# Designs tried in a protein design run: designed miniproteins, single chains, continued (3). Part 1

Scores and structures below are computed, not measured.

Each design is a single chain, and the fold is of that chain. pLDDT is the mean over its residues in the fold that is shown.

## One batch from the design tools (miniprotein)

Design m8001
Fold by ESMFold2-Fast:
Structure m8001 (fold): chain A 66 residues (1-66)
Amino acid sequence: MLSEEEKKNLANGAKKAVEEKSPATGAAVLHEAKRAMPELSGAEALKEAGASDEEVKEVEKLAKQA
């Protein structure tokens, strides 16, 4: 289970990737999410961390461009 600090870090990372439109940040956040919850996809892990469905979709789009 993710700690509150880990959830906050992942949610903030997703928000920052979306705000900056950064493929590198998006890819890094998905990688960290998958590492933290290896039983889930990176997108599912971000959603469990508290990212919105819209933020998760944008992060996935950005990560594919990296």
Scores: mean pLDDT 80

Design m8002
Fold by ESMFold2-Fast:
Structure m8002 (fold): chain A 63 residues (1-63)
Amino acid sequence: MSLDELAEEAFNMLASGASTREVAEWLRSNGITTEKQAEEIAQKLIDLGVSEETARAVKEGIV
């Protein structure tokens, strides 16, 4: 799964009521393990319309 596909699925999970912790754990299980990857996902989530605070919480849950 590409970073774009992972970010899109993470966005759908958040929209469906998943917690930032659940989303971070799911991203981690799909190979997002580095701060750089977590930053790229957070930026993609912001671009999709997620708030900076929510995107930051997801990023912090990964690393």
Scores: mean pLDDT 86

Design m8003
Fold by ESMFold2-Fast:
Structure m8003 (fold): chain A 83 residues (1-83)
Amino acid sequence: DVAKEVVRALLNGELVEDEELRKRIEEFFKGKTEEEVAKLLAKALGLSEEELKELLEAGRDPSPESQEKFQEMIEKMKERLEK
């Protein structure tokens, strides 16, 4: 399940180290509309589509400000997934 692999990669920061997982994520997005991707990932993460869109946009922007926002969102998401 690519959506679960994306969730795992985002939570563990594996996207920067795992080239194969990065390629699989890229291919996952390549074949789908933004709406389809957002719905699948939001469901896997327990997020709203809007929250997921903000997370993905922050993660794609290499600026320091966007990377800081991305890390903050990842930490909040980790807290939500932990009981």
Scores: mean pLDDT 63

Design m8004
Fold by ESMFold2-Fast:
Formats: sequence, C-alpha cells, structure tokens
Structure m8004 (fold): chain A 69 residues (1-69)
Amino acid sequence: SWMDQIQQIMNQVVSQGQQSIDKNPDQSGKVGDIMGKFMQDVVDSMKLPDDQAIQKVNQSAQNTQKQFS
C-alpha cells in the first residue's frame, strides 16, 4: 500500500540520520532539525492524495539525505 511505501522511506531516512549522529555526535542538533523538517513533510503529506503523498515524501527524503552528505 502507499502507507507501506511511505513507512519504508521514513525508516530509511531515520536510519541514515541516526548513522550520521553516531559518526558525528556533535552534529546531532543539526541532524535533529533536518529530521524534524522531514517528519513535518511526512505529516503534511498525509493530507494529500496517495500519489501526491508518495511524491512529496520521496522528494523530501532525497533533500534530507543530501543534507547528511
């Protein structure tokens, strides 16, 4: 289902964020802020039709993952 796809994307981003914190604990605040924005985008996407929700979450995930690099 579309919710399962969103959950997989969320789990992947959260895992990458946690790995970034584990490697550089001094960056935890910055990573936390980035993750907070991503989670807000996920919550906002739940108000959209399924196709748009998946697209918004994917775009936010890509932008979030890029910020960890």
Scores: mean pLDDT 80

Design m8005
Fold by ESMFold2-Fast:
Structure m8005 (fold): chain A 90 residues (1-90)
Amino acid sequence: SLEEIKQKIDEFLSNLDSMSSEEALAQMRDLLGDALEAARSMSDEEIEELEKLVKETIETLKERLKGDDEAIEEIEIMEESAKKGFEALK
């Protein structure tokens, strides 16, 4: 559900400062997969809200891992994948 994904995002963001770059990237990848799968059963309005939350989470992760060029490249790949995934659901 949207509420379950929101809770996972909140938990991820709360723990972000204690994560390694590798852990943060792996958890964000899992979160994106969960979000896209959950979106398949959501209304168009819920999908739009989820897409905005995912975008904000990606932007927060980019700021957290700023200076790690390899990590930023991986995040940009995830951002593009998320955009394409959400577009395919509309």
Scores: mean pLDDT 85

Design m8006
Fold by ESMFold2-Fast:
Structure m8006 (fold): chain A 73 residues (1-73)
Amino acid sequence: MPTEEDILEAYEELKVRDPKKPITIDDIVKASGATREQVERLIAEGKLALDEEGNVVITNPELAERVYERVRA
């Protein structure tokens, strides 16, 4: 079963592959194989958030730094 780490890794992979593509909950579900409820739980825990348009963004500074380095690198 997908773990929290698998879900966060799927977000990183999506962002690295296409940095300009907005990432939705459905995109993470597809990429990780997790349920929508598991992704929503990470949002409730403050590890991910939704922006004003409903796209998934990272709120954890450590995770944001990791994604930024992989996208920028």
Scores: mean pLDDT 75

Design m8007
Fold by ESMFold2-Fast:
Structure m8007 (fold): chain A 90 residues (1-90)
Amino acid sequence: MTEEDQKELLKKIEEEKEKAKEEIEKILKETKKSEEELKEKIKEYKEYARKTIEEKLKESGIELSEETLEALVEASALQLALKEIVEEKE
């Protein structure tokens, strides 16, 4: 992966991250759920996302910068949290 590819990827990750944050905030406001409980779940999802991403990167032989890796892990964790909250509501 080139520096330009990583920059493009980071931009897309940041856009997805912002969308996920906005949706989470909207759901929390509508449901009056505890932000503290959500933060603990996001922490667990970050560990899961990091493991999954690192395994896939090893299989693909792709090297990401620490910044891009951290952004991807955070975005993935937010998406997992959002999916669980939505599925709880069905």
Scores: mean pLDDT 74

Design m8008
Fold by ESMFold2-Fast:
Structure m8008 (fold): chain A 74 residues (1-74)
Amino acid sequence: GSAARKAALEAELQQIVDEIRNMDETNDDINKLIELRQQAVDLYVQLKGLSDDEIKKLEEPKERAKLLSELMNS
């Protein structure tokens, strides 16, 4: 991909990460948090150009949670 496309994906990922950080973890927000976390994973996959095997690995709850934790702490 072009540098501009990568920059756009990175900016979109940062926006989603910031939105997650600004949300309170309440029962009312859990479905939105799940959706935003999935969007963050999908953007990360696009940004890093992950293989189908790597994407499958991120479907595992522990691997997905590790990635999301790393994104939140970056």
Scores: mean pLDDT 77

Design m8009
Fold by ESMFold2-Fast:
Structure m8009 (fold): chain A 65 residues (1-65)
Amino acid sequence: MLTPEQLRTLSEASDLLQQLEDHRDDPKVVQENVDRLESLLPEVERVNPGFARQVREFIERVRAE
């Protein structure tokens, strides 16, 4: 089972994805949220590889413009 700390990491990544979706028109918000998501990716991959793949695909979509 996931620890409370692992659940918090997944929740934070999910919230950051939502903020990226809502604020795609703000370059500073996009850059900050992408940087934070990338810093969380190794932990997300270890806990939930499927979700980590979804996060990576979303970051690539945002970067592709």
Scores: mean pLDDT 79

Design m8010
Fold by ESMFold2-Fast:
Structure m8010 (fold): chain A 83 residues (1-83)
Amino acid sequence: MRTEERARERGWSEREMVQRYTAGKLLAVAATIEMKLKRYEEAAENARQAHELGLSEEEIRKIAEKAGLSEEQIEFLLRAARE
């Protein structure tokens, strides 16, 4: 069945979860892009905000790994997420 049916089953939670999770993921992806552009300050701020929106360090790490960041770049983002 389609994702839309699952969203309906968890409607109240899914709406809030999707909004927060989508925003967090977008910020984590933006942080990854900023790292590749050597915009370290923007990357750090985006990673911190993603964590504040409920993304775990593990999720941020997985997004960064998928984007092809080095271990050093991933550690930088995780440190920023911790503040």
Scores: mean pLDDT 74

Design m8011
Fold by ESMFold2-Fast:
Structure m8011 (fold): chain A 59 residues (1-59)
Amino acid sequence: SEANLQELLAHAEELAEKYGLSQEQLDQMKAEARKLAEAGVPIERGKAYLEGLAIRLAK
């Protein structure tokens, strides 16, 4: 849904700030958020996936 997409995009931005990600890494996070929303992944699963991705990108 649109609401789930917006929530995942907002969460991606919060994670980018939390983990000190670059703009390019944030753009990657937002692209993954869109894919998760399109695939109908439940919001809590999508948020957990995005946090794992942010941790990997921050290394």
Scores: mean pLDDT 87

Design m8012
Fold by ESMFold2-Fast:
Structure m8012 (fold): chain A 68 residues (1-68)
Amino acid sequence: AEERAKEELRRLLEKAGISVPEDATLKQLIEALPKEYRPEVLRILHEAGLPQELVDYVRELYDTELPL
């Protein structure tokens, strides 16, 4: 679940032209992504079935009010 989310986030980072360290944490990958990718990040986390607390963290980080 978490590893799948990391792979999807890395693909978004590559499309955005952003370099991140190999084996960066999930939070580091999320923080490296521009705010314009917010909806896609939230979708990936939700589909991967990650803990609600992590989804809430991303929502607060991006300053958005999206229902889960």
Scores: mean pLDDT 70

Design m8013
Fold by ESMFold2-Fast:
Structure m8013 (fold): chain A 84 residues (1-84)
Amino acid sequence: AEARERERQAVLEEAGRVLREIGAASSPETRALAQATVEGARTGALSPEQLERIGEAAVRAAEADDPALGERAAEVRRRIMAAL
């Protein structure tokens, strides 16, 4: 159980890093969603389900800014879902 929890947290931390990079290159809305996801993953304030939903919203916002950023955000969302 502990090894699985460590893997899950590592994936969420990496996903948070990528979402922060996407947010820095995007609109204020995408940046806010990316930062909320990073904070939620880091502090444990968001459940895996909430992280998945915020990640989906971030993907839509990023795609509206730039399709390439939307593809990167979608990849990060898939990694989060796989870690759940």
Scores: mean pLDDT 70

Design m8014
Fold by ESMFold2-Fast:
Structure m8014 (fold): chain A 99 residues (1-99)
Amino acid sequence: DPMKQALEALKAGRYDEALKLFKEAVEKSREIRAAFAQAYELYQEGTLNFMDFMKSLARRYGLPELPELTEEQKKVLLEVMEYAKRLLDEETREAELAR
């Protein structure tokens, strides 16, 4: 499970590995891509709660819950969120051009 592996890498401080695995999950799953992209929109609005986002992922994908997030872990998650939003925006533009 790439989401579980990504979270385990994030917990272990393997931030480059975690980033790569989360980006792979985002690329391969439209549902994961949409979830991270929506989190990025909340971040841009100033309404994102990182712990609530992580709890929602843990519940949805059967992942272990993190009791807290470090600033370094938040940076990795934010980069994944931004990446997912870019991919979703490209997908939306491609769909609009096909009409």
Scores: mean pLDDT 79

Design m8015
Fold by ESMFold2-Fast:
Structure m8015 (fold): chain A 95 residues (1-95)
Amino acid sequence: MKLFEERRKATSPEEQERIAQELLDNAKKAIDEAYERAKTLPPEERKQFLANAAVAIVLRVIGDGLDAGLSPETIQRVAKEVLEYAKKKEEEILK
């Protein structure tokens, strides 16, 4: 793929929801991978590592969503769901 590809625009509500779901699924997978890596760290570092990873993943979701031409409302919804999923994982790692 070219580094200078034109930004794609989602044209239908169905296509926007499909792209949004793909971004959400990929972000949740990335958080799961960060969670498994955090388990290998000292207990005092685990929560901060997951919090930092969640911020990076949310920023990527925003960037990818803008590049795909998703509405700001759809991007905000996906970002919120990613953050809520990350908070749940932060609570689990502190057991």
Scores: mean pLDDT 79

Design m8016
Fold by ESMFold2-Fast:
Parts: C-alpha cells; sequence; structure tokens
Structure m8016 (fold): chain A 87 residues (1-87)
C-alpha cells in the first residue's frame, strides 16, 4: 500500500514540501505503536507548518496541496478531509 501510494505521489505531485506532507501523513496513519505514532505526528506537524507558510507566498504550492488531497481521496474520503482541515 505505501509503495503504491508513494509512486502515485511521485507521478502526481511535483512540489517536495507537499510530497513530504503526504508521506508524513501516511506514516502517521500507519503508525500502530505509541512512540512511532508520536514521532510521525511531530514530523507531520513540521511538514504541515512549512507547507502552510510557503503556500501563503507561492500559489503553486496551494495548487499542489489541492492535488495531494485529491490523491488521498482515492484512498479514503475521511483521510482527505482531515488533511484539508490541517492545511
Amino acid sequence: AREAFLKEVEATIDHPLIRKVLEAYWDYLEAKEKEEREKARKELEEALKKAREEALKDPAIREQALKGTALLRKYGEELARKLEEEL
């Protein structure tokens, strides 16, 4: 599942910050152990903060974020909705 998702991210998303957000979000959702989930959560929060800050300065990043959330909808509507709330 992760390999297929990352392959689609690489094919669909050009911006490295949005790719990192999608990868971190997937890792957060897949984390089953407390320590692993906490590390993934911090990485996700950092990636979201950077993406959000740069999206205010660059419209291309916002467009890539919309493509990223649309890609997540293929894996689950709730997943895409939660990511949209964070962005």
Scores: mean pLDDT 76

Design m8017
Fold by ESMFold2-Fast:
Structure m8017 (fold): chain A 72 residues (1-72)
Amino acid sequence: SILEEARRLAEELVAEGVPEGFAKALAAAVATADPEKREEVRELGLRAAEALAAGDLAAMEEYAAEAERVAA
């Protein structure tokens, strides 16, 4: 199920050091995106997580917004 896929992806992202709230949001966006868009949404979400880890909140917000646009 989409919910089970999202849960597994969120667990993987948390294990990789992504904050739980961010990981859950990204996992949901990836799982609910069209199959052809999932890779792009995941890549943009990971870029946002990397920016967050680096303390670059502006870049994090830009990547997160782009991921939402692609997922829509």
Scores: mean pLDDT 79

Design m8018
Fold by ESMFold2-Fast:
Structure m8018 (fold): chain A 71 residues (1-71)
Amino acid sequence: MLTPEQQRLAREALKQAMMEAMNESPSTLVDQDVIDKALELMGKRLREAGLSDEQVEAIVEQARKTLTANS
């Protein structure tokens, strides 16, 4: 379970990563590629924020599960 602080950090990182991934999208791209790119950028941002690789992987995995739950 994520702490409230980790949930807030994860939400902010995901929003920033989604915006960046969408801006970098080619003209012909599937939605799943944008999601994968956003999760990769989210992980990079969380690592830069000082989280351990283990914490980053847990947060990114949780975000991936949330995004794919409606697939």
Scores: mean pLDDT 71

Design m8019
Fold by ESMFold2-Fast:
Structure m8019 (fold): chain A 92 residues (1-92)
Amino acid sequence: SFLDEALRLINLTDFSKPLPEDLREQVAEALRKAAEHLNVPVREGTSLDALREDALRVAHKALMEGGRLITSDSATEANIRAAIERLNKALE
């Protein structure tokens, strides 16, 4: 379910910490695609605050639509990149 994969990505991403710029843009793009699928408005820009608000809106809507929060203790860059790939594939 793309809802589960969106929630996984959001749970793994700490929007209060700096990310590599390429990873930050990939997270932003994945969240924009998920938001479009959920008919959720997204904010302009790629600031961490804007991405955090977009992530909260996507997460709230995904939970409302029946998505399940999958928690993980390993919020590594590799796991974030894998979560982006899984979400992008689920949104195809």
Scores: mean pLDDT 79

Design m8020
Fold by ESMFold2-Fast:
Structure m8020 (fold): chain A 97 residues (1-97)
Amino acid sequence: MLSEEEVLETELALVEIQLAIDRKGFERAKKEPDKEKQLELLYSIQDTVERNLKRAEELLKRARELGASPELIAQIEDVIRTGRELLEEVKKAIEEL
């Protein structure tokens, strides 16, 4: 019933939702007045972003092996780019504490 490409699209949508949750968590962590608690939250967010990026990279590999549409491959690459940008912002916030 569902094609392998439709399964990949569904899994990508879940990764996008998780990265959006990570972004909101990061924005909340930046507002934490306790520096020790803020650092703990930032490390937790770094860990979740890294896991979600790994999932997105695995989806990209599967999409390429499947010969998925250029549109789907571009969507996965965009999600990876967005996740990498978030990861760099989180790392910078940790370094500036």
Scores: mean pLDDT 89

Design m8021
Fold by ESMFold2-Fast:
Structure m8021 (fold): chain A 114 residues (1-114)
Amino acid sequence: MMEEIRKYYAKMYRALAEGKFLEAAEYLKKAFELLLEANSDVPEEVKEEAKKKLEEIVKILEEAAKEGLSVAEFLKLMAERLGVEVEELKDEEARELFLKAALVAEKQDLSVLD
């Protein structure tokens, strides 16, 4: 289960790095569905709040795709809506950040290829 969750997060980060926001949204939904199933013992209030945040992020991704936002513009929009402070990045820097996140997520899959 954790292997499948990591695989979908890795695919999501790669899609974000490529500016493929709709693909990223689909991978995020799948990863989150598996994560909630794996954590059935977590309090319902926590699960409902997490699901609400997922729906908010998915809407931001759909809006980014519709408006043709850059990866840096998407990251700024997400940070503003989630109340997280993020340093203003150039598009290349934002893309590199997501590529690094993808590599960290897929590190266990890459260990099978060695």
Scores: mean pLDDT 77

Design m8022
Fold by ESMFold2-Fast:
Structure m8022 (fold): chain A 80 residues (1-80)
Amino acid sequence: MEAVIEKLERKVDELESQLPLLSPENQARARELIEEARRLLDKARELAEKDPLKAAKYLFAALALVVEIEEILRLEEKAK
């Protein structure tokens, strides 16, 4: 689980570096999703050894947000 959490943390960092490519409105939305994803990853890390099932729930929620951020970036690129 730790390796997956670290991979997602790195992905979130990569997505954050791409925020300047978005319109101001989409930057605000993507930033909120990034903050929530980081919060969920922190919770997954805290619970990884003590409650693996609950940690997995937070991990899947963070993954869903990462996918949503990637879609915002992709759709804005295609719309231009």
Scores: mean pLDDT 82

Design m8023
Fold by ESMFold2-Fast:
Structure m8023 (fold): chain A 81 residues (1-81)
Amino acid sequence: SSKVIDEEGQRLADDVEAQLPALREEIEKNVPSVEKVVGLELLAMSLEYLASKSSDPEVKERLLRQAKELRELAELGRERL
């Protein structure tokens, strides 16, 4: 149901938001691996998919914002490979 999707989306958004500063620091300060870059891209795709199924506009916006940040970090990582 859309309610379950919105609740899970909110939890995932909270989890990713908490992890983003550490992920950003890791990509900026360390040599990225192919596995790490692909992992960020897959996570971004998962957030985008969940956003497409969400009926809550605030949850959708948070998921898409975080997906964009993850994609930007993945692109930075790819440029450094």
Scores: mean pLDDT 83

Design m8024
Fold by ESMFold2-Fast:
Structure m8024 (fold): chain A 61 residues (1-61)
Amino acid sequence: SSTEEQIARLRAEIEALVREIQALVERSRTASPEEQAALQREIEALGDRLVALQAELAALE
């Protein structure tokens, strides 16, 4: 069904975002001070997107 397809897509997007956030967090551990501000901003933006996708997934339950 279209609902099952939407759930599968949202789960895949959530998993991808979690992996992206984890990669940026690991990168930030060894980043230069100049890079840390940009990485922190990227992590925050992806975190906001993750919360939004999790809310969309919960609404389809």
Scores: mean pLDDT 87

Design m8025
Fold by ESMFold2-Fast:
Structure m8025 (fold): chain A 75 residues (1-75)
Amino acid sequence: SKEEELKKEIDEALKRIEERVAQMRAHPDDPALVEQLRAEIAKEVSRLVDKAKEAGNEELIDEFMRRVEELVAAA
């Protein structure tokens, strides 16, 4: 289903976001890299939020944003 496909994309995106957060933590003395990684996270979040809105699934948006906030807060 479209919902199952979107959930898989969200899970894969969360793994990529976690990897980017880990890179930011590993390179605290590189502000340019940190800004680049933050921009990449923001772009990916925006893309999936837009896709979920088009699918009419605001519950998935809320869950996804909550999980993103948890990952970023752990940084």
Scores: mean pLDDT 80

Design m8026
Fold by ESMFold2-Fast:
Structure m8026 (fold): chain A 61 residues (1-61)
Amino acid sequence: SASTRARLEDLLAALRAADPSKLSDEELEGMRILGEAVARAAEDPAAEAEILRVVDELRAQ
């Protein structure tokens, strides 16, 4: 959906804006995996729904 796509684009923008020099190697790897999952979700509705759910949980607090 347009709303889901906007949220995924916002998440990708936030990931790209993050300062990698302030992240641990494990955090950087996690962000890359998440970025790849978000990109895959644009082509897979099931993955899209799951990622949106996780993002909503993280943003709730």
Scores: mean pLDDT 65

Design m8027
Fold by ESMFold2-Fast:
Structure m8027 (fold): chain A 78 residues (1-78)
Amino acid sequence: QERAQEIIEEAEELRRRFSSDKEVQELAQQAISLAEQALELSRSSSPEHQKLAEILLQNAEELVRKARELARKIEEEE
């Protein structure tokens, strides 16, 4: 739960800071969508939903990491 909220907050910050960059916007939005889905599934008492939430959360973590790396390159000209 806390990890999903952290991902959403970071992705929202990246979207605000890089509002003109389409790739950052797309990656951040995808991360938010997956993290929100994971939060919804985690509210279920079903073990199946809990496993799906974990998978979605891992995918969201990867997407926000990619968005962060791209944002860094844009600002630092790597």
Scores: mean pLDDT 81

Design m8028
Fold by ESMFold2-Fast:
Structure m8028 (fold): chain A 76 residues (1-76)
Amino acid sequence: EELEKKIAELDKQVEDAVKAGDYATAARYSRQLAEAFEELAEKLKDVDPEKAKHYRIMAEQARHLADYYEALAARA
């Protein structure tokens, strides 16, 4: 559960950064969140393939969100 706790902490950091209007920081934490989801998916691929697939999807979504926040930060 250590990786899952890290994911929860990173998600909170993204939320806090967005609320502060710090989109550059939100993008950075969103990228770290994507990395954490990928790592969790890799650990689960042989134990729970369906759950691993869901985390790979979450990682992709987190990468798209990071790109979005980076674009928003560049305009601000």
Scores: mean pLDDT 85

Design m8029
Fold by ESMFold2-Fast:
Structure m8029 (fold): chain A 99 residues (1-99)
Amino acid sequence: LPPEVVERAVAELERSGVPVTPKNLAWAIAFLALLKKYGPLAFEKMGLLTVDTSLSVAEIYLAVYYMLSKDLTPLEAIEEAKKNPVSTGEAIKLLESVF
């Protein structure tokens, strides 16, 4: 991911008093990516995506990649991410390609 995106995500978590963990960072980056593509609709899409609290860091990045690359709904993106497991590093590379 571009360093400026990571820095913005960290700054948002710190501003909100949320711990900077790998999972919280993945959710913050997911929100920024969805906000860039969908504007205000990013809030609704994040609400639907965050319903699955069992998502791994890799699955969060991969689901957002599918939403951005294929315009999948949050539920379809979650299903696709779970069906096609990849490493966190690979999920990040895929997301970078469409960010």
Scores: mean pLDDT 83

Design m8030
Fold by ESMFold2-Fast:
Structure m8030 (fold): chain A 66 residues (1-66)
Amino acid sequence: SKTMVAMVTAAQGETITVKVPVPAGTKVELLDEDGNVVGTSVADANGVVTFTNLPRSGTYTLYAVK
């Protein structure tokens, strides 16, 4: 199952770092405004996920995957 954990606005080429309320090792998917998965990251020991070189400017939604 997937749970929305954050929504962020970012610029093309930006690197975003987001603190999410999930256990370390949780897979997080980054979805663009059209609902396409544009990135996947794994939460670190501090619950932080990082996505680099975003493909376009806009609003992104983060989903925790279990």
Scores: mean pLDDT 85

Design m8031
Fold by ESMFold2-Fast:
Structure m8031 (fold): chain A 93 residues (1-93)
Amino acid sequence: MTEEEARKLGAEALKLAESPDPEEQVKAGEIAVELAKSDNPVAQGGAGLVAAELLGSPYPEARAKAREALEVLAKSSDPAAAAIGKTLLKGVA
């Protein structure tokens, strides 16, 4: 994905993560997983922000997607992205 696409997806996912609707929060988590799989640093940063927000979600499915996104980041070849994923996952273990 392009840097512009990553910024737009990240911003929309953050809005969805703030929604009281469980389906919208799960959708935010799905976008976070997609962003986490990108080699673009803006996408990886967006994935971390969305996942951090969703870790506080009352909905188990949204929290599961947040953990999935962080596990993808933790396996990244980019040391900064890997650090984000590992640090946030350690906080929820």
Scores: mean pLDDT 82

Design m8032
Fold by ESMFold2-Fast:
Structure m8032 (fold): chain A 78 residues (1-78)
Amino acid sequence: NPAEMFEAVKKVLLEIEGIDEESAERIALVAVTAFLLHSIDRAEEVTYQYLTKVLGLSEETAEKAAKAVKKVLRKIAE
């Protein structure tokens, strides 16, 4: 269910300092779309790129966040 995936990804992203609700919604849309149209690895990659390139977060924070998004998507897809 794409709506459940979106809400779960948004919730995980909101736990990260430096990500506001609007950014979390935009990233969740991009990540869920990448997962459904491509792969879970692509969802991780686009999340990482948005966090580093658009929001300017550290590589360490972005990698941790992208892995958390991947973990949540994997659990919902099971």
Scores: mean pLDDT 85

Design m8033
Fold by ESMFold2-Fast:
Structure m8033 (fold): chain A 68 residues (1-68)
Amino acid sequence: SMEEIMKQTLEEVKREIDRGIEEGLSTTDILSRVSQIIADQAQRHKLSREQVRKIVKEAMKYIEEKEK
C-alpha cells in the first residue's frame, strides 16, 4: 500500500540519518543522502508532491531532534 511505502521510506531515511551521524558526516552530506533516497523512492513509487513533502517534513524534524 502507499501508506506502507511512505512508512518504509521514512524508516529508511531515519536509518540513513542515524548512520550519517554515527559516521560523523556533516549535516549537508546527511541532507544530500536523505534527498537522494526520497527522490529515488518518489520516482519509483510515483509519490505525489504532498506525500514527498510529508516525508521531508518528518525527516527534517528527526534531524532537528537528533542535533539537539
Scores: mean pLDDT 84

Design m8034
Fold by ESMFold2-Fast:
Structure m8034 (fold): chain A 72 residues (1-72)
Amino acid sequence: SKFEELVKEIMELVQKGAPLEEIKRLLEELSEAEFEEMEKYLTEDEKERLKGTKDEIIKKLIKVKAYYLELE
């Protein structure tokens, strides 16, 4: 799906150390509903990290990474 391909593309950019601006652009293509779906794959430790961080991009990346690991 386009959603799964976006998640893979974001993680490839993260792994390559691409500029944050490029990563942010792809994150903006994901809807709030898609982020809520990805939250189902969060561990309790990852949920606590989300509560502890103020950075919205880091929060989004935690969710994307959790979902990405389920696609592997």
Scores: mean pLDDT 82

Design m8035
Fold by ESMFold2-Fast:
Structure m8035 (fold): chain A 95 residues (1-95)
Amino acid sequence: MKLSPQQKQQATAGADDIIEEGMKQGLSPEEVAQKILDWLRRNFDLSVEELLELNGYMYGTLSSRYLSLGDYDRLEYWIKTMDILQERLDKELAS
């Protein structure tokens, strides 16, 4: 099912906030990936397949934004976090 533009924007904004707080708290990408996943599941009634689609959208959108801002530390942290989130969702889909 194709996610609405509003859902994609809301989820992306929430993930950005969780990344900012996670970096401020010195959390690992693994811890922040779990926080994003838990937050998405709590706030959106999405299947694993829909979460994977949303993950792809968030990955591209925030990577582009952080590159535009020259925030390379946040970009690296975001990429690591999203790769872990993708792996966790792929494992759930395969189960």
Scores: mean pLDDT 85

Design m8036
Fold by ESMFold2-Fast:
Structure m8036 (fold): chain A 79 residues (1-79)
Amino acid sequence: SLLDEVRELRKQADGGAEYASKTKNKEKVEKLRKEFDEVADQAIADLESGKNAQEAYDRAGDAAGKFFEELGKILEEDE
């Protein structure tokens, strides 16, 4: 389900943030994770309430893409 897919994105984001938290950029990583979680939590709530499921999923997907792109930049800068 779209709900399960958003939950999986949150799990993947958690793993990525935990890995990156070992760098000097821990605070920046935590901020990015909080920004993603805010969007993901709203998308999950919308999906659970039966609101526009595709739009909620698209928002969560966009937020996940942004999170992983920014996380990748942080990891590259730490090298």
Scores: mean pLDDT 77

